# Designed miniproteins, single chains, continued (3): the designs that were tried, part 49

Each design is a single chain, and the fold is of that chain. pLDDT is the mean over its residues in the fold that is shown.

## One batch from the design tools (miniprotein)

Design m9681
Fold by ESMFold2-Fast:
Structure m9681 (fold): chain A 107 residues (1-107)
Amino acid sequence: MKVLILYDPTDEESKKHAEELKELLEKRGIEAELRPVTTGKEFWEALKEAIEKGYDAVVFIASDSAEESNTVLSIVLGAYKQLDFPPIIQRVGSAEEDAERIVKFLK
């Protein structure tokens, strides 16, 4: 199983969370790839790549510039309902909690 983790590289908390989540997922036998995204265009291109390469899930770690991030995510979730996208999983809490949730989701 393989997941794509999208994070804001300009937000230190998001970067740290993404790195910790990758390590926790890999310890559970899930391949995880980190992808820095700063624009809606980069986010959209990363989602296209996830479809083309057959990723099992996409994880989005939003920064505290939350209004723009929420708008992009709402557009993406709307597209997901119309296109055959892999599941998009949002950050819920700690890296450990998110890893546990992802593992259960990928059953």
Scores: mean pLDDT 69

Design m9682
Fold by ESMFold2-Fast:
Structure m9682 (fold): chain A 74 residues (1-74)
Amino acid sequence: MPFLSKEETEARLERALAFIREHAPEAAAEVERIVKETLAILNDPSASEEEKQKALEEAERRIVGLYIRAAEAA
């Protein structure tokens, strides 16, 4: 969600991660990997603003998918 503040985005990621850890703990490591990969792109000085935006959107899609999987397992 590109209009959210940094704090709101971090809070949403923490809530999603907590839910995934509770219902699908195996997926929690995958979420942590997604976050690290996304941060690497955001901290790449050669990456364009469009590439950084694309990385954020892709990370959100992947995390939402894992959240849905956790909800299906619950």
Scores: mean pLDDT 72

Design m9683
Fold by ESMFold2-Fast:
Structure m9683 (fold): chain A 78 residues (1-78)
Amino acid sequence: AAEDAELEAVRKKILDYLKNNKISEEQLKRFKEWVDKGLLSEEERKAVDEAIKNGVNATEEEIQEMKKLIDKLEERRK
């Protein structure tokens, strides 16, 4: 479905940001909650675990971009 393609694109961008630690500590805590609820893929869960282990390294601009991606993901789930 078209909705699935849009959600997949958002998830791919989130995964890229997570793999590069481009996330705030508060945003990372939110992703950990989603991991605990089983709402993330195995690859996304692994990226979250690595980000927690390595620490966050994001600019204010990257944090704002991640916020937009999280907001889009949450809107699609409502």
Scores: mean pLDDT 76

Design m9684
Fold by ESMFold2-Fast:
Structure m9684 (fold): chain A 65 residues (1-65)
Amino acid sequence: SAERQREALLQLMRREAEEAAASLPDPEKAKALVDRVEELIAQVRAGRLSLDEAARQVRALIQET
């Protein structure tokens, strides 16, 4: 279903953020990255942010780190 596909994509975004965070030498920056991505995921689940916008922001955050 579309809801299951959406949830799978959100889980993929979480994994990508965790993998990026694991490569960071600074544990505080690693935590901040994961926390921000979790906030974006929560906003998508609440219907306050589109999946496409969340994906764009997650990619930008990972590239910035």
Scores: mean pLDDT 84

Design m9685
Fold by ESMFold2-Fast:
Structure m9685 (fold): chain A 100 residues (1-100)
Amino acid sequence: GLDEAAELARRGAELLREAAKKSTNPQVKEDLERMAERAERVAELIRSGDPEKVETARIELVILAGTLAVGARQEKDPEVSKLLREAAGLFAEAANVLEA
């Protein structure tokens, strides 16, 4: 339900912050921190229970999942790449939970 989707989004944000800590590229670090903040806002939208905000959150989760899947394929650091793939999976799962 909503609590499950919000927790998945929050866990994805934690993985992005961990990826940012491991990244040595300042631009990648900033982009990952910004995406983590977006994922945290998405979790808040889900927790609101407002159908319009929950639908906005679902769309944002799909965008975040796709963006991170592409980023993971382009990332040269295997540990950072792994964290991006795991975060993408969590956001995709959260979006699927909200569609049910």
Scores: mean pLDDT 90

Design m9686
Fold by ESMFold2-Fast:
Formats: structure tokens, sequence, C-alpha cells
Structure m9686 (fold): chain A 94 residues (1-94)
């Protein structure tokens, strides 16, 4: 499995777990900790990816965190969708 395929799987797991956390009304501290951990795992998987891809991924992850802090559920999943698109585009260039 390529690093991009592993990254996509990680983002799909992130989306599922984040939906469950929001539905269970998890604290912002728990959501922040979860997203920070997933961001580190994603950075490790994509460490050999082009710098442009790494920067885009970091930007979208920061977007997810900001939207979560604002309790803007629609915007959270919009950023998750963009993150998936970035990873899929990176895989096509591989």
Amino acid sequence: MSPYEKALQLVEELEKELKEMIEKKASLEDINKFLSEKAKELQELLKDAPEEVQEKVEREMKGILSAAQAKDEERIFEYVKRLKEIIEEGKKKE
C-alpha cells in the first residue's frame, strides 16, 4: 500500500471518529488532542511527499481544527473533503 493510500485510509478513519466525537459532544480539548495526533501520523506518512502536498495537507488540517473550535460541523467536513482530494491528487502524481 502506498503512503498516499495509507494517508487516505487515515483520513477516512479521522472522518468517522470525528463524526462520532461530535455526536457524543466530546470536549474541544479531546477533539484538539485527537486532531493533533492524526496530523502527526499524516505528516509521518507523507514525509517523502512533495513539499507542496505537505503544505496543503497541513493547511486543511488546521482548517479542520479551526472549524471544530468554531463548532461549524459543515465546514469541518468541507475541509475533510478537501484533504481527501489533495491526497488523491498526490497519489495520481506518484
Scores: mean pLDDT 83

Design m9687
Fold by ESMFold2-Fast:
Structure m9687 (fold): chain A 73 residues (1-73)
Amino acid sequence: MGKEFAEETYRKAKENPEKRDEIIKEAGKKLAEMAKEDQKTAAEAALELRRLDEDLAKEVLTKAAEYEKEKED
């Protein structure tokens, strides 16, 4: 689960640089939802993303954290 999510996100961002920001935003939201269901799977996804591309992982994690904050109302 986490590994496949990381690999797909990495591939999309690499193949579609024009849509990078949108891909990161969507991935961040999905990662936040994943963390809500299973924090271990989300942590694994984050680790795999960082292994593939540290900058991409940082941006996706930042968007996930922002989404989590919005849920606080």
Scores: mean pLDDT 79

Design m9688
Fold by ESMFold2-Fast:
Structure m9688 (fold): chain A 77 residues (1-77)
Amino acid sequence: MEELIKEVYEKLKEIFPDLSDETIRALAEEIARMLKAGASVDEIVGTAVTGLRAAGYELTDEQIEKLRKAVEELKKK
């Protein structure tokens, strides 16, 4: 679990470099949990986008697409 959280954290930091480490770590923990539970790519991406927007962050379509690709890659592991 810790290794998966670390991997998700690193991908999120690359996509959202302006986010605080605390925010990225909390989001990485949630995404890792959803991945282990077998959640769909759409469910994981939707949860992440909703969480970030609720925290006051504006997201571009490019950032959302990068997040989707990262989640798809992680889901294969």
Scores: mean pLDDT 81

Design m9689
Fold by ESMFold2-Fast:
Structure m9689 (fold): chain A 91 residues (1-91)
Amino acid sequence: MKREEAARVAREKAEELRKIYDETGNPNAKQAAKIVEGAARALEEGNEMDAASYIVALATFAVESRKSKNPVDKKIAELLDEVIAALGEAL
């Protein structure tokens, strides 16, 4: 996947996470959106080291969210897994 395409996918998923926050008030959705936006920006700027660091942060967040009994947190983890896959193919 091209970096531009991966950054676009990440931004689309960040917007979906922001909508989840607006609808549910779940602070994990807002925090996840910020991390995803940071990853997209690092990739757009060609900062591969920062992009890799954001992937690690997203992976940790996804693991924690997946352990939650709240279905909103599980949905957040699913979106983060999609972002991690897209970003990983671009690096």
Scores: mean pLDDT 84

Design m9690
Fold by ESMFold2-Fast:
Structure m9690 (fold): chain A 62 residues (1-62)
Amino acid sequence: MAATRAELRAKAEEYRRGAEHVQRILDELRDKLSPGTVERMRAAVENLRAEAERYQAEADAL
């Protein structure tokens, strides 16, 4: 079904919380991770934040 504004906002919040959670894990484990793994996790955080902004923009356009 078509997503409501509230559902799109909820998804945006979920992606933002996910990004912050991954960032906290990265910060806690950075000394135990290879530089390549750190960069992949950083990219994942940025992708989650981009998805959050996309859902927020969709909600705002309704």
Scores: mean pLDDT 83

Design m9691
Fold by ESMFold2-Fast:
Structure m9691 (fold): chain A 87 residues (1-87)
Amino acid sequence: SFAELAFEIARPAIIREGRELGLSEEEIERDLEELRKAIAENPDPRQLAGLALAGALLLGDEAALARLLAALPADLAAEVAARAAAL
């Protein structure tokens, strides 16, 4: 599902940020569970695309960005690509 893809793209960035902030592994795991629950309760494609975009950009993960763009409808993919280029 797109929600699962978006979470998997964002997850490594959330883990890295948490570790850089000095969070424990338990705190990071709790943050990930809260995010997964929020996604399950309201899977908005635009919000999920924004989350995945932020994660891919934070990590410099060009493969994850390409995977995200390939999974989106053409209009939303164009919007996300333009947003990435505007940074």
Scores: mean pLDDT 83

Design m9692
Fold by ESMFold2-Fast:
Structure m9692 (fold): chain A 108 residues (1-108)
Amino acid sequence: MAEEYLKKAEELLRKAREGLEALEAGDLEKAKEIVGAETEAEVYARVAELALRAIEYAHNAQALVERGEGDEEVAKKAGEVSDEAARVLERALALLPEAREFEVEVLV
């Protein structure tokens, strides 16, 4: 159901946001725990990956609503999640050179 994809998108976005916020606060160990990473560079990459996956699940939720498998409110919320995840992704990619290389490989 579209609601399940939206819930997953929200979960992924929350982890990406919390991981990025922990990094900005200088709490690298908390950031590693949130995103499941071993190094600072891997944390930035994982935040970007989580944000991209949030966008994918949000798009899937919108597609299901278009097929009549969800409420219009779900599509609206999915759009909001996708927009916020794109901002988290852009911010993560700006913070580390390795994350910018990841952008070229994933988005091209």
Scores: mean pLDDT 78

Design m9693
Fold by ESMFold2-Fast:
Structure m9693 (fold): chain A 63 residues (1-63)
Amino acid sequence: MEKAEQLAKQAEEAIRQGDLQTAQQYIAQLVLLARELEAQGKLEEAKKAFELASKLAHLFNDA
């Protein structure tokens, strides 16, 4: 949970600064974290991480 929120904040900050390469890396890490949580059976945490990644991907495309 804390890791997903930190990655999301870092990605959002990078998008805001125009550092799209760094933002893309954090979004990718967030997706990998979500997949790992899903593999562990932590479905609610995985869902939250996927939702954060989806929101950030939309912000990235709008940037």
Scores: mean pLDDT 80

Design m9694
Fold by ESMFold2-Fast:
Structure m9694 (fold): chain A 94 residues (1-94)
Amino acid sequence: SELEKLKKQAIELVLRLIEELEKVLTPIADSLSPELRELLERLSELAQQIPKAKSIEELREILRELSRLVGELSELLGSPELAELAEEFRRLAE
């Protein structure tokens, strides 16, 4: 129940992240740096672990790492909207 609720909130936040990334990345799609590509790949792999989390503790660790990676993307892309999403992932992780 609590785990399923947190998973739903995490998935909704990931969908908002995808929408924001599409807005920021579309104009630069043909010129993504290797650094940015690596961060996006790591973020995608981590997001795929959300539905597979077996405990609240495991999900919180995933959310903390998502917050960190989205924060790095925010700095690299200069996006305040991504910075706010990073903080939302952090708060969701407690």
Scores: mean pLDDT 86

Design m9695
Fold by ESMFold2-Fast:
Structure m9695 (fold): chain A 64 residues (1-64)
Amino acid sequence: MPMTQQQVASLAESLLKTGDVTQQVVDDARDPATLQRAIDRLAEVFSEVLTSAVDAALAREAAR
């Protein structure tokens, strides 16, 4: 499913807060000329973070 520029920028900002990406990635996501670079980087980082988060969430859900 295609992501909008706003969604990419929001994801980059969220990952910047957690220290998973740099300010450059956020800036790239806000600039249409560099949006594709930001998407590529976010996809790699997000896949790793999402896998870890899902694993942790499943463990917490079972332990409720």
Scores: mean pLDDT 71

Design m9696
Fold by ESMFold2-Fast:
Structure m9696 (fold): chain A 119 residues (1-119)
Amino acid sequence: GLKQLIELLEKFLEEAEKAVRYIQEAIANLDDPELQARYIEQAREYLAKAKKIVEEIYRKFPELSPYIKELLDGLVAELESAIRAVETRNIVEAERNLARIELLMGRLDLFIEELKREL
């Protein structure tokens, strides 16, 4: 039901926010390759968790609007791109990915708040 969709979307945002934090830590630690690699690994782990939540959402809510599916798919794609950019030391691109992620997360958060009003 609607409450379960809200809970899954909130869990997705929580895991995505953790991935973002580790991407930011990897950027902050470019001078320490071992620590940077560990932060990149953590970012990939949280992205993998976020992707599994998206798969569960699509399985349980196949009639979910194309708009929200595009938001979820877009967030996953931008997170994957940001991690790749940091790994290849393309920090300008990583920062652009993070800016787009912030925008998409804001849109998803607003959508979650709208869904909560329907409860």
Scores: mean pLDDT 91

Design m9697
Fold by ESMFold2-Fast:
Structure m9697 (fold): chain A 97 residues (1-97)
Amino acid sequence: SEAARQAAIEAQEKALATDKELRKHVAEQAAKIAEEARANLDKYPLSEEERKLVEEMIEQLEVIAENAESNIEEAIKAFRELAENLARMKALYEAKQ
C-alpha cells in the first residue's frame, strides 16, 4: 500500500538522521548500486522514458553516496526523489500489462 511505502521511507529517513554508522553503510551501498547499474545499463533494451528514469535514479544514488555522511538533508532529499522515480517506473511497467 501507499501508506506502508511512505511509512518505510519515513523510518529510513529517521534512522539515517540518528546513526552515523548506518549513514556510512548507506553511502557505501548507494555507491555500489550506482556503479553496478551504470555498468549494466547497456545490457537492457529500455525505452527513452525508461532510460531517462534509470539515469535519474543512478544520479540520485550518487548524491546519496556523496552526502549520506556529510550532508544528511541532501541525502534524504535524494532518497525521496529516488522513491518517486521507482513509483514512476512501476507505473510505466503496469501500463504495459
Scores: mean pLDDT 82

Design m9698
Fold by ESMFold2-Fast:
Structure m9698 (fold): chain A 103 residues (1-103)
Amino acid sequence: SLPSNEEWLAEAAARIRAERPDFDIEGWSPREQMVAALAVLLGGGDPALADEVLDMLANGASVDEAVAVIESRLNSESGRETVRATVDSGDLSVLAATVGKTT
C-alpha cells in the first residue's frame, strides 16, 4: 500500500533532522509540519525550496505564504493543484495519489 500521512511526515522529519538539525518541526503546528514535509518531498528536484520554506516558517511566516512560495517554484498548474489539494486535505497521501494521475 502507499505510505500513510504519518509515514510521509516521519520520512520528511527524518530528512529535516539529517540536513537541518537546527530545526525542531515537532514543535510546529500540524499544518506547518505538513507544508515543511511537502517542501522537502517536492524539493528532491530543488533543495533550495525546502531551505526557503523551513526558514520562512521558522521566522513566523504563515502557512499560506509558504504555500505561495512552493507554488511559485512549480512550473506546472497540475503541480500547484497537487500542493493545494495536499494542504487543504491535511494528508500527504493525497500527493502520491495526485502524482500518479499526472505522471
Scores: mean pLDDT 71

Design m9699
Fold by ESMFold2-Fast:
Structure m9699 (fold): chain A 68 residues (1-68)
Amino acid sequence: HMKEKGRELGEKAAKIIKNATVPEGFDKEKFLKAIADSAVLFAQKRYGEEGAEAAKEVLDKTLEEIKK
């Protein structure tokens, strides 16, 4: 169930990333990647490696979609 919780956290973080306003002067890709990386670290601490991997999968896909 930790994988499912990590995925849910990743999906919530993805919604935040999609709606995030990037401050002027910041690199958009680096800024959004920092948010994603922070969410993955949170998932690692709370749900372990399985949750972190599930969150990372969702967030990596989200960042890839934003680049397109």
Scores: mean pLDDT 82

Design m9700
Fold by ESMFold2-Fast:
Structure m9700 (fold): chain A 81 residues (1-81)
Amino acid sequence: MEEIREEAERFLREGDVLSAAGLYEVLGEDFPPVILKPSDPLPPEELRRAIERAKALGVPISEEEEKELLEAIEKLYEKKA
């Protein structure tokens, strides 16, 4: 989980706000208050992209963990939509 947090901070540093927000959702942590954060959960597509990019950069995310996180966010997104 530390690796995911570090990757989220890296995305923020590079200006990839949506990718960073997706990784913060994966961690279950609040998005940094100095950056505008969405009031609603991120769309599943944005979270998938953030996870896929993190994996491409070497962040160790298991397939099972990725699936569970995506399903949890998808349900929250559908409920609030």
Scores: mean pLDDT 60

Design m9701
Fold by ESMFold2-Fast:
Formats: sequence, C-alpha cells, structure tokens
Structure m9701 (fold): chain A 80 residues (1-80)
Amino acid sequence: SGEEVLKEIEKVIKEAKEELEKVDPLDLKKKAEILREAAEKINKIMMEGVEKGELTEEQIKKAKELGDKFVAEYEELVEK
C-alpha cells in the first residue's frame, strides 16, 4: 500500500541519518556516498510504488517532500 511505501522511505531516511552520525565529520566523500545511495533508494521505492499504482497523488507529493527535505538538510554538509 502507499502507507507502506511511505514507511519504507522514512526507514531509508532514518537509517541514512544514523549512518551519517557514525561517519567521521571530515569524511565528506563517505557522507556524499551515503546521501547518494539513500536518494537513489528513495527514488526507486517511489517509482516502483507509482508503477504499481500503490501511491495516490497526495502520497507521491509526500514521498517527494520527504526525499527533498532529507537531501537539502544534508547536502550543505557534503558540498565541496
């Protein structure tokens, strides 16, 4: 269901945040890799949910907002 898709996205974000907290603050490459992998997983989960017809328009919007917020929150920490 769409609720399960959103929950899976939230789980990916939570696990990525926990992994980021364990990384050396100066290891920008590792932080960038974690962010990229999380973003790719979120996009894949969302796209698969859309293709299966499991997501409403509201749930698609919520999934995008969750992903965008996560990326924006951490992109500044790994940017150049």
Scores: mean pLDDT 77

Design m9702
Fold by ESMFold2-Fast:
Structure m9702 (fold): chain A 84 residues (1-84)
Amino acid sequence: SEKKEKILEYLRKFLSEYLNIPLEEIKEDTPLSDLGIDESIARTLRALLKKEFGVEIPLEELLSFKNLGELAEYVAKHAKRVPK
């Protein structure tokens, strides 16, 4: 889905800048735990998803996603808006 790919690229860029990790290391199949996403980072990501996409995800559910692609797919299905 074009919407999913746009959201995935948005999240990859955000995480690359926020965590100071090269974009090439942040892939669709990358586990959130491999990126070092703890409760603090997940809380920041949750706030971003609510603000930018209008998607509310409980912290426990956000941390339960298998990888970044699964998170992007969930956001694509529930997004009320997509950033320009």
Scores: mean pLDDT 83

Design m9703
Fold by ESMFold2-Fast:
Structure m9703 (fold): chain A 75 residues (1-75)
Amino acid sequence: SLASLEEIQEKVEQGVKEFIEWLRKNKEELSPEEIKELVDGVIAYIERLAAAGLLSKELAEKLIKELKEAEKELI
């Protein structure tokens, strides 16, 4: 349903924001390789959701950009 799709999109966007904040809080405890692996995993998840039609292309691209920018800032 449309409501279910909207809930998925909102949950994913919020989850990405919370993940980035968690990385910022824990950056001193994480290696650059661990940060890269975690970010790459979340990006792969977003790309899979977009391929399945669960995320708009625009939202997926926005979230992937934010994740890549966070990785660059933290490494």
Scores: mean pLDDT 86

Design m9704
Fold by ESMFold2-Fast:
Structure m9704 (fold): chain A 68 residues (1-68)
Amino acid sequence: MSPEEEVRALVDALGALLLQEKRDLQLSREETLAWAERARATLIAEYPEFAALIEEKYRELVAQIEAE
């Protein structure tokens, strides 16, 4: 698998886990967004070459959280 495919899969998996934890732990929207922001910052620090991809996926996740 390419590094881009690996990072994309990792971001998608983390987003799915965060949405599941939001439901299971009854997290507020604000708490969920704070967790998403921390995950975004950590991923960009580890994979700066994929920052644009991570930012794109983060925006998609934020839209999903805000739509609930």
Scores: mean pLDDT 79

Design m9705
Fold by ESMFold2-Fast:
Structure m9705 (fold): chain A 55 residues (1-55)
Amino acid sequence: SALERDILQAMLDIARSVSDLAIRNARRRGLDVTPIEEQSRAFLARLEERIAAQL
């Protein structure tokens, strides 16, 4: 449904912001950001796929 798609798009935007913040925080702490980046990309890809399924 259109409403469900809009909600999922809002959640995707929030997820992107949270992912960016987590990566920035990890980098500031001198941690390896690669695992966080990989996990974030996988999560966002699944969410984007869910949004596409609402068509």
Scores: mean pLDDT 81

Design m9706
Fold by ESMFold2-Fast:
Formats: structure tokens, sequence, C-alpha cells
Structure m9706 (fold): chain A 87 residues (1-87)
């Protein structure tokens, strides 16, 4: 059974992974849609892998994955807004 601390750790790790992937994609001059897609995909994979290794219940896994996706989307949208202002 996963603790709230473990859930927060997974969401945090997924968010950091999304930031790393986004930074690499931006450095490669990828499109905004490609940056978003790659970052969200990486966050989803990280959250799903960690929740599976912790034997999370299906409902807990779904909640953590959703929170990780929402966090990644928020971070990427913030950076995309900055990219739009630079164009």
Amino acid sequence: MMSNQQQGSIVGSATQTAISVMTQAVNQNQSQSQVLSNAVSAATSTAQSQTNSQNASPSQQSDIVQQSQDSAIGVVNGYMDQMQQQA
C-alpha cells in the first residue's frame, strides 16, 4: 500500500523527467507540439513504471499517472508560453 509520501515522490520524479526531456527537445529545435508530446509521454512512463514497481492499486496508479501528466502539462505549457514570446 503506497503512502502519500511515496505518491508525491513519484509525481515529483515524473515532473523532473518531463523537464529534462523538454529541455533536450527544445535544444534540438523540436516543434512545440513535439516537445509537449515527448515530455508528457516521459512523465507518463515514469509514473506508470514506479507505481507498477510499488504494486499500487489500479485506482492509486490512475490517480498518480493523472497527477504526473497534469504536472508535466503545466510545466511544458509554461515553457511553451515563453517560446511563443521569443518568436
Scores: mean pLDDT 78

Design m9707
Fold by ESMFold2-Fast:
Structure m9707 (fold): chain A 61 residues (1-61)
Amino acid sequence: PDGRFGDRERALVRELIAAGEGRVPEGVAIRDWVFPDADRTAAFHLADTDGDGVVDAADLA
């Protein structure tokens, strides 16, 4: 991806992290929730900004 993960997407991920008690729960379809029209792999990589394979509060810092 070309770094199009903006404030709107970050706000949606923050809501999901809050619902998951500090991290996106395993099995949550974050790509469908945040990026319904995006490629599934690209959508996850956009949210996983630190590249650790987990989406949590660190990805929004």
Scores: mean pLDDT 54

Design m9708
Fold by ESMFold2-Fast:
Structure m9708 (fold): chain A 68 residues (1-68)
Amino acid sequence: MASVEEIRETAEAILATITDEALRAEARKQVDELLAVLEKDPTNEEAWRRLLAVLTRALHREAQRRAA
């Protein structure tokens, strides 16, 4: 429970730094879907791994935008 809430808050903070509305919306959709899976089954290690991948990719794309 607490871990899922902490991850959700961290994901929201990360998504808030994304300036591209389309990129943010797509990442938000994927994060919400994965968090829903984790709330039902917190032992789903694949969902946890995919959540990290989604957030990492969003951060990389935002970094590229800031560098341009």
Scores: mean pLDDT 77

Design m9709
Fold by ESMFold2-Fast:
Structure m9709 (fold): chain A 84 residues (1-84)
Amino acid sequence: SEWKEYMAKIKPEAEELLEKAEAGDEEAKKKLEELAIEIAYFLGKYLASILSEEEKKELKEKTLEAAENGEITEEQAKAFLEGL
């Protein structure tokens, strides 16, 4: 699974960035925000490979709803939808 391999590869980088951001590193915080957008895109791409057209349509609607409710950022939603 490309998604599983991607997540295994990104995990140590994400953990390092999270530790630095928690310590007040603004550049690490920015990189975490960028990484979250990248993760959203690849998750969308992975789900596109396993979901039906009907399921993708429902998920797109739910993603827009989550962004409107502030549960995810607009940039994360756009990246996810681009991958999907």
Scores: mean pLDDT 85

Design m9710
Fold by ESMFold2-Fast:
Structure m9710 (fold): chain A 59 residues (1-59)
Amino acid sequence: MDEEIEKAVAPLSEELQKEVAELAKKGDLMGLSRLLDENNVPRPLKLEILTVAGKILMS
């Protein structure tokens, strides 16, 4: 699961990758969505990251 999110965030900067990982671990999908929008992450990549983060929460 951690490997899947690391692959999904690989196109992002290292700083943004760390922030995404922290929000995903906290289960803050709303905060994660906001962070991705503020950093102009393309919609398909945003949906992939949110999907992986949601799976981590359900596990």
Scores: mean pLDDT 77

Design m9711
Fold by ESMFold2-Fast:
Structure m9711 (fold): chain A 81 residues (1-81)
Amino acid sequence: SNAERLGELVAEVLRMAEEIQEMLAQGKMPSEEELREFLELLDRALEEAARVVPRTPAQQARLDSLRADLEAAREFVERLL
């Protein structure tokens, strides 16, 4: 389902975000290739989020929050490039 695909992509986003955060915490800059890969992953997650149809206002609010978090991460990565 679209929700299952979104869940899988979000898990990948979280994994890559942790790797990037750990590098930055150690004073290391991620490569341009790593940052571009993360942007592509964020774009795929945002695309799948747009395909999810929420059934309740509470589900819509959670989906909106997720989209905002993904967009904020995307902006952060673009500023590093």
Scores: mean pLDDT 85

Design m9712
Fold by ESMFold2-Fast:
Structure m9712 (fold): chain A 65 residues (1-65)
Amino acid sequence: SMEEAVKKAYEEIKRLLEQGHSSGDAANKTLEKLIKEGLSPGEAAEAVGRAVRAIRQEDAAKQKA
């Protein structure tokens, strides 16, 4: 399902960012991984896009006080 793909993309991108990869590089590596795991290119691209947005929203939400 798309929701599962987004969650997997989220974890992969977050880890790559922590390793010093740029947002673009992390997104590209995650996209390739999801395609190899059986997702269509369109589904993988959507999952990666949603995951990137979720990561940014999490960071913003963390600063609510």
Scores: mean pLDDT 81

Design m9713
Fold by ESMFold2-Fast:
Structure m9713 (fold): chain A 70 residues (1-70)
Amino acid sequence: ADKLVQQMHQVGLQIAQQDPTKNISQSEIAQILGVSQSTVSNAIRESHKNPHRQKLVDDYKLFERMSKLA
């Protein structure tokens, strides 16, 4: 779970740096990491139990929102 959330954050950063106009979605991240979208969604939901992990999820969600505004 921790590694998955960190990988999601890292992939989100790479996408934003390469093309800031590209939409970053949970389904796209799931495809890049080779997991199901439900696995990504569940990892995000379970992160609320750990404050440090919650920060990584918040950063990822911020990148997702910012990409949709571009």
Scores: mean pLDDT 62

Design m9714
Fold by ESMFold2-Fast:
Structure m9714 (fold): chain A 75 residues (1-75)
Amino acid sequence: DEYYKKIEEMLNSPEEEAKKIEEELLASIKSLEEKEAVLVAQAKVARDRGETSLTDEEIEAKVEALREKAKALEA
């Protein structure tokens, strides 16, 4: 719930502080997107090496399912 906490803090902060919180939140989202892309790329490399028989679609579906489960557990 780090993102939701930052959003709440932004809503209750002065304009200058709200802008800083927004910038930090956007940077965190971008970092998570980059980490997700790296994870997908690593799984595809493992498939190409014959370490797994998963297709690109199956790899992406598994990453998405893990993200959904993480959200449910944190709620």
Scores: mean pLDDT 62

Design m9715
Fold by ESMFold2-Fast:
Structure m9715 (fold): chain A 77 residues (1-77)
Amino acid sequence: SLAEDERLLALYEQAMKDNNAEDNPSLLVRMAELLERLGKLEEARALLEQALARYEELGSKEIPAVRARLAEVEARL
């Protein structure tokens, strides 16, 4: 449901304000997924770029998955 996605996005936005969002790349990816569902592709791209930068600093195994998602979002812009 669109309304459910908007409510969940509001909860994640509050979580980002309560935490250092830049230090929580998994939260950034989840918010980007919701923004993509809402058609907010530019905002989704920005959060995925932030998540990718943080995962690269951490040497995370999640890097290929985030890059693939970023490419999918960019292809829709």
Scores: mean pLDDT 78

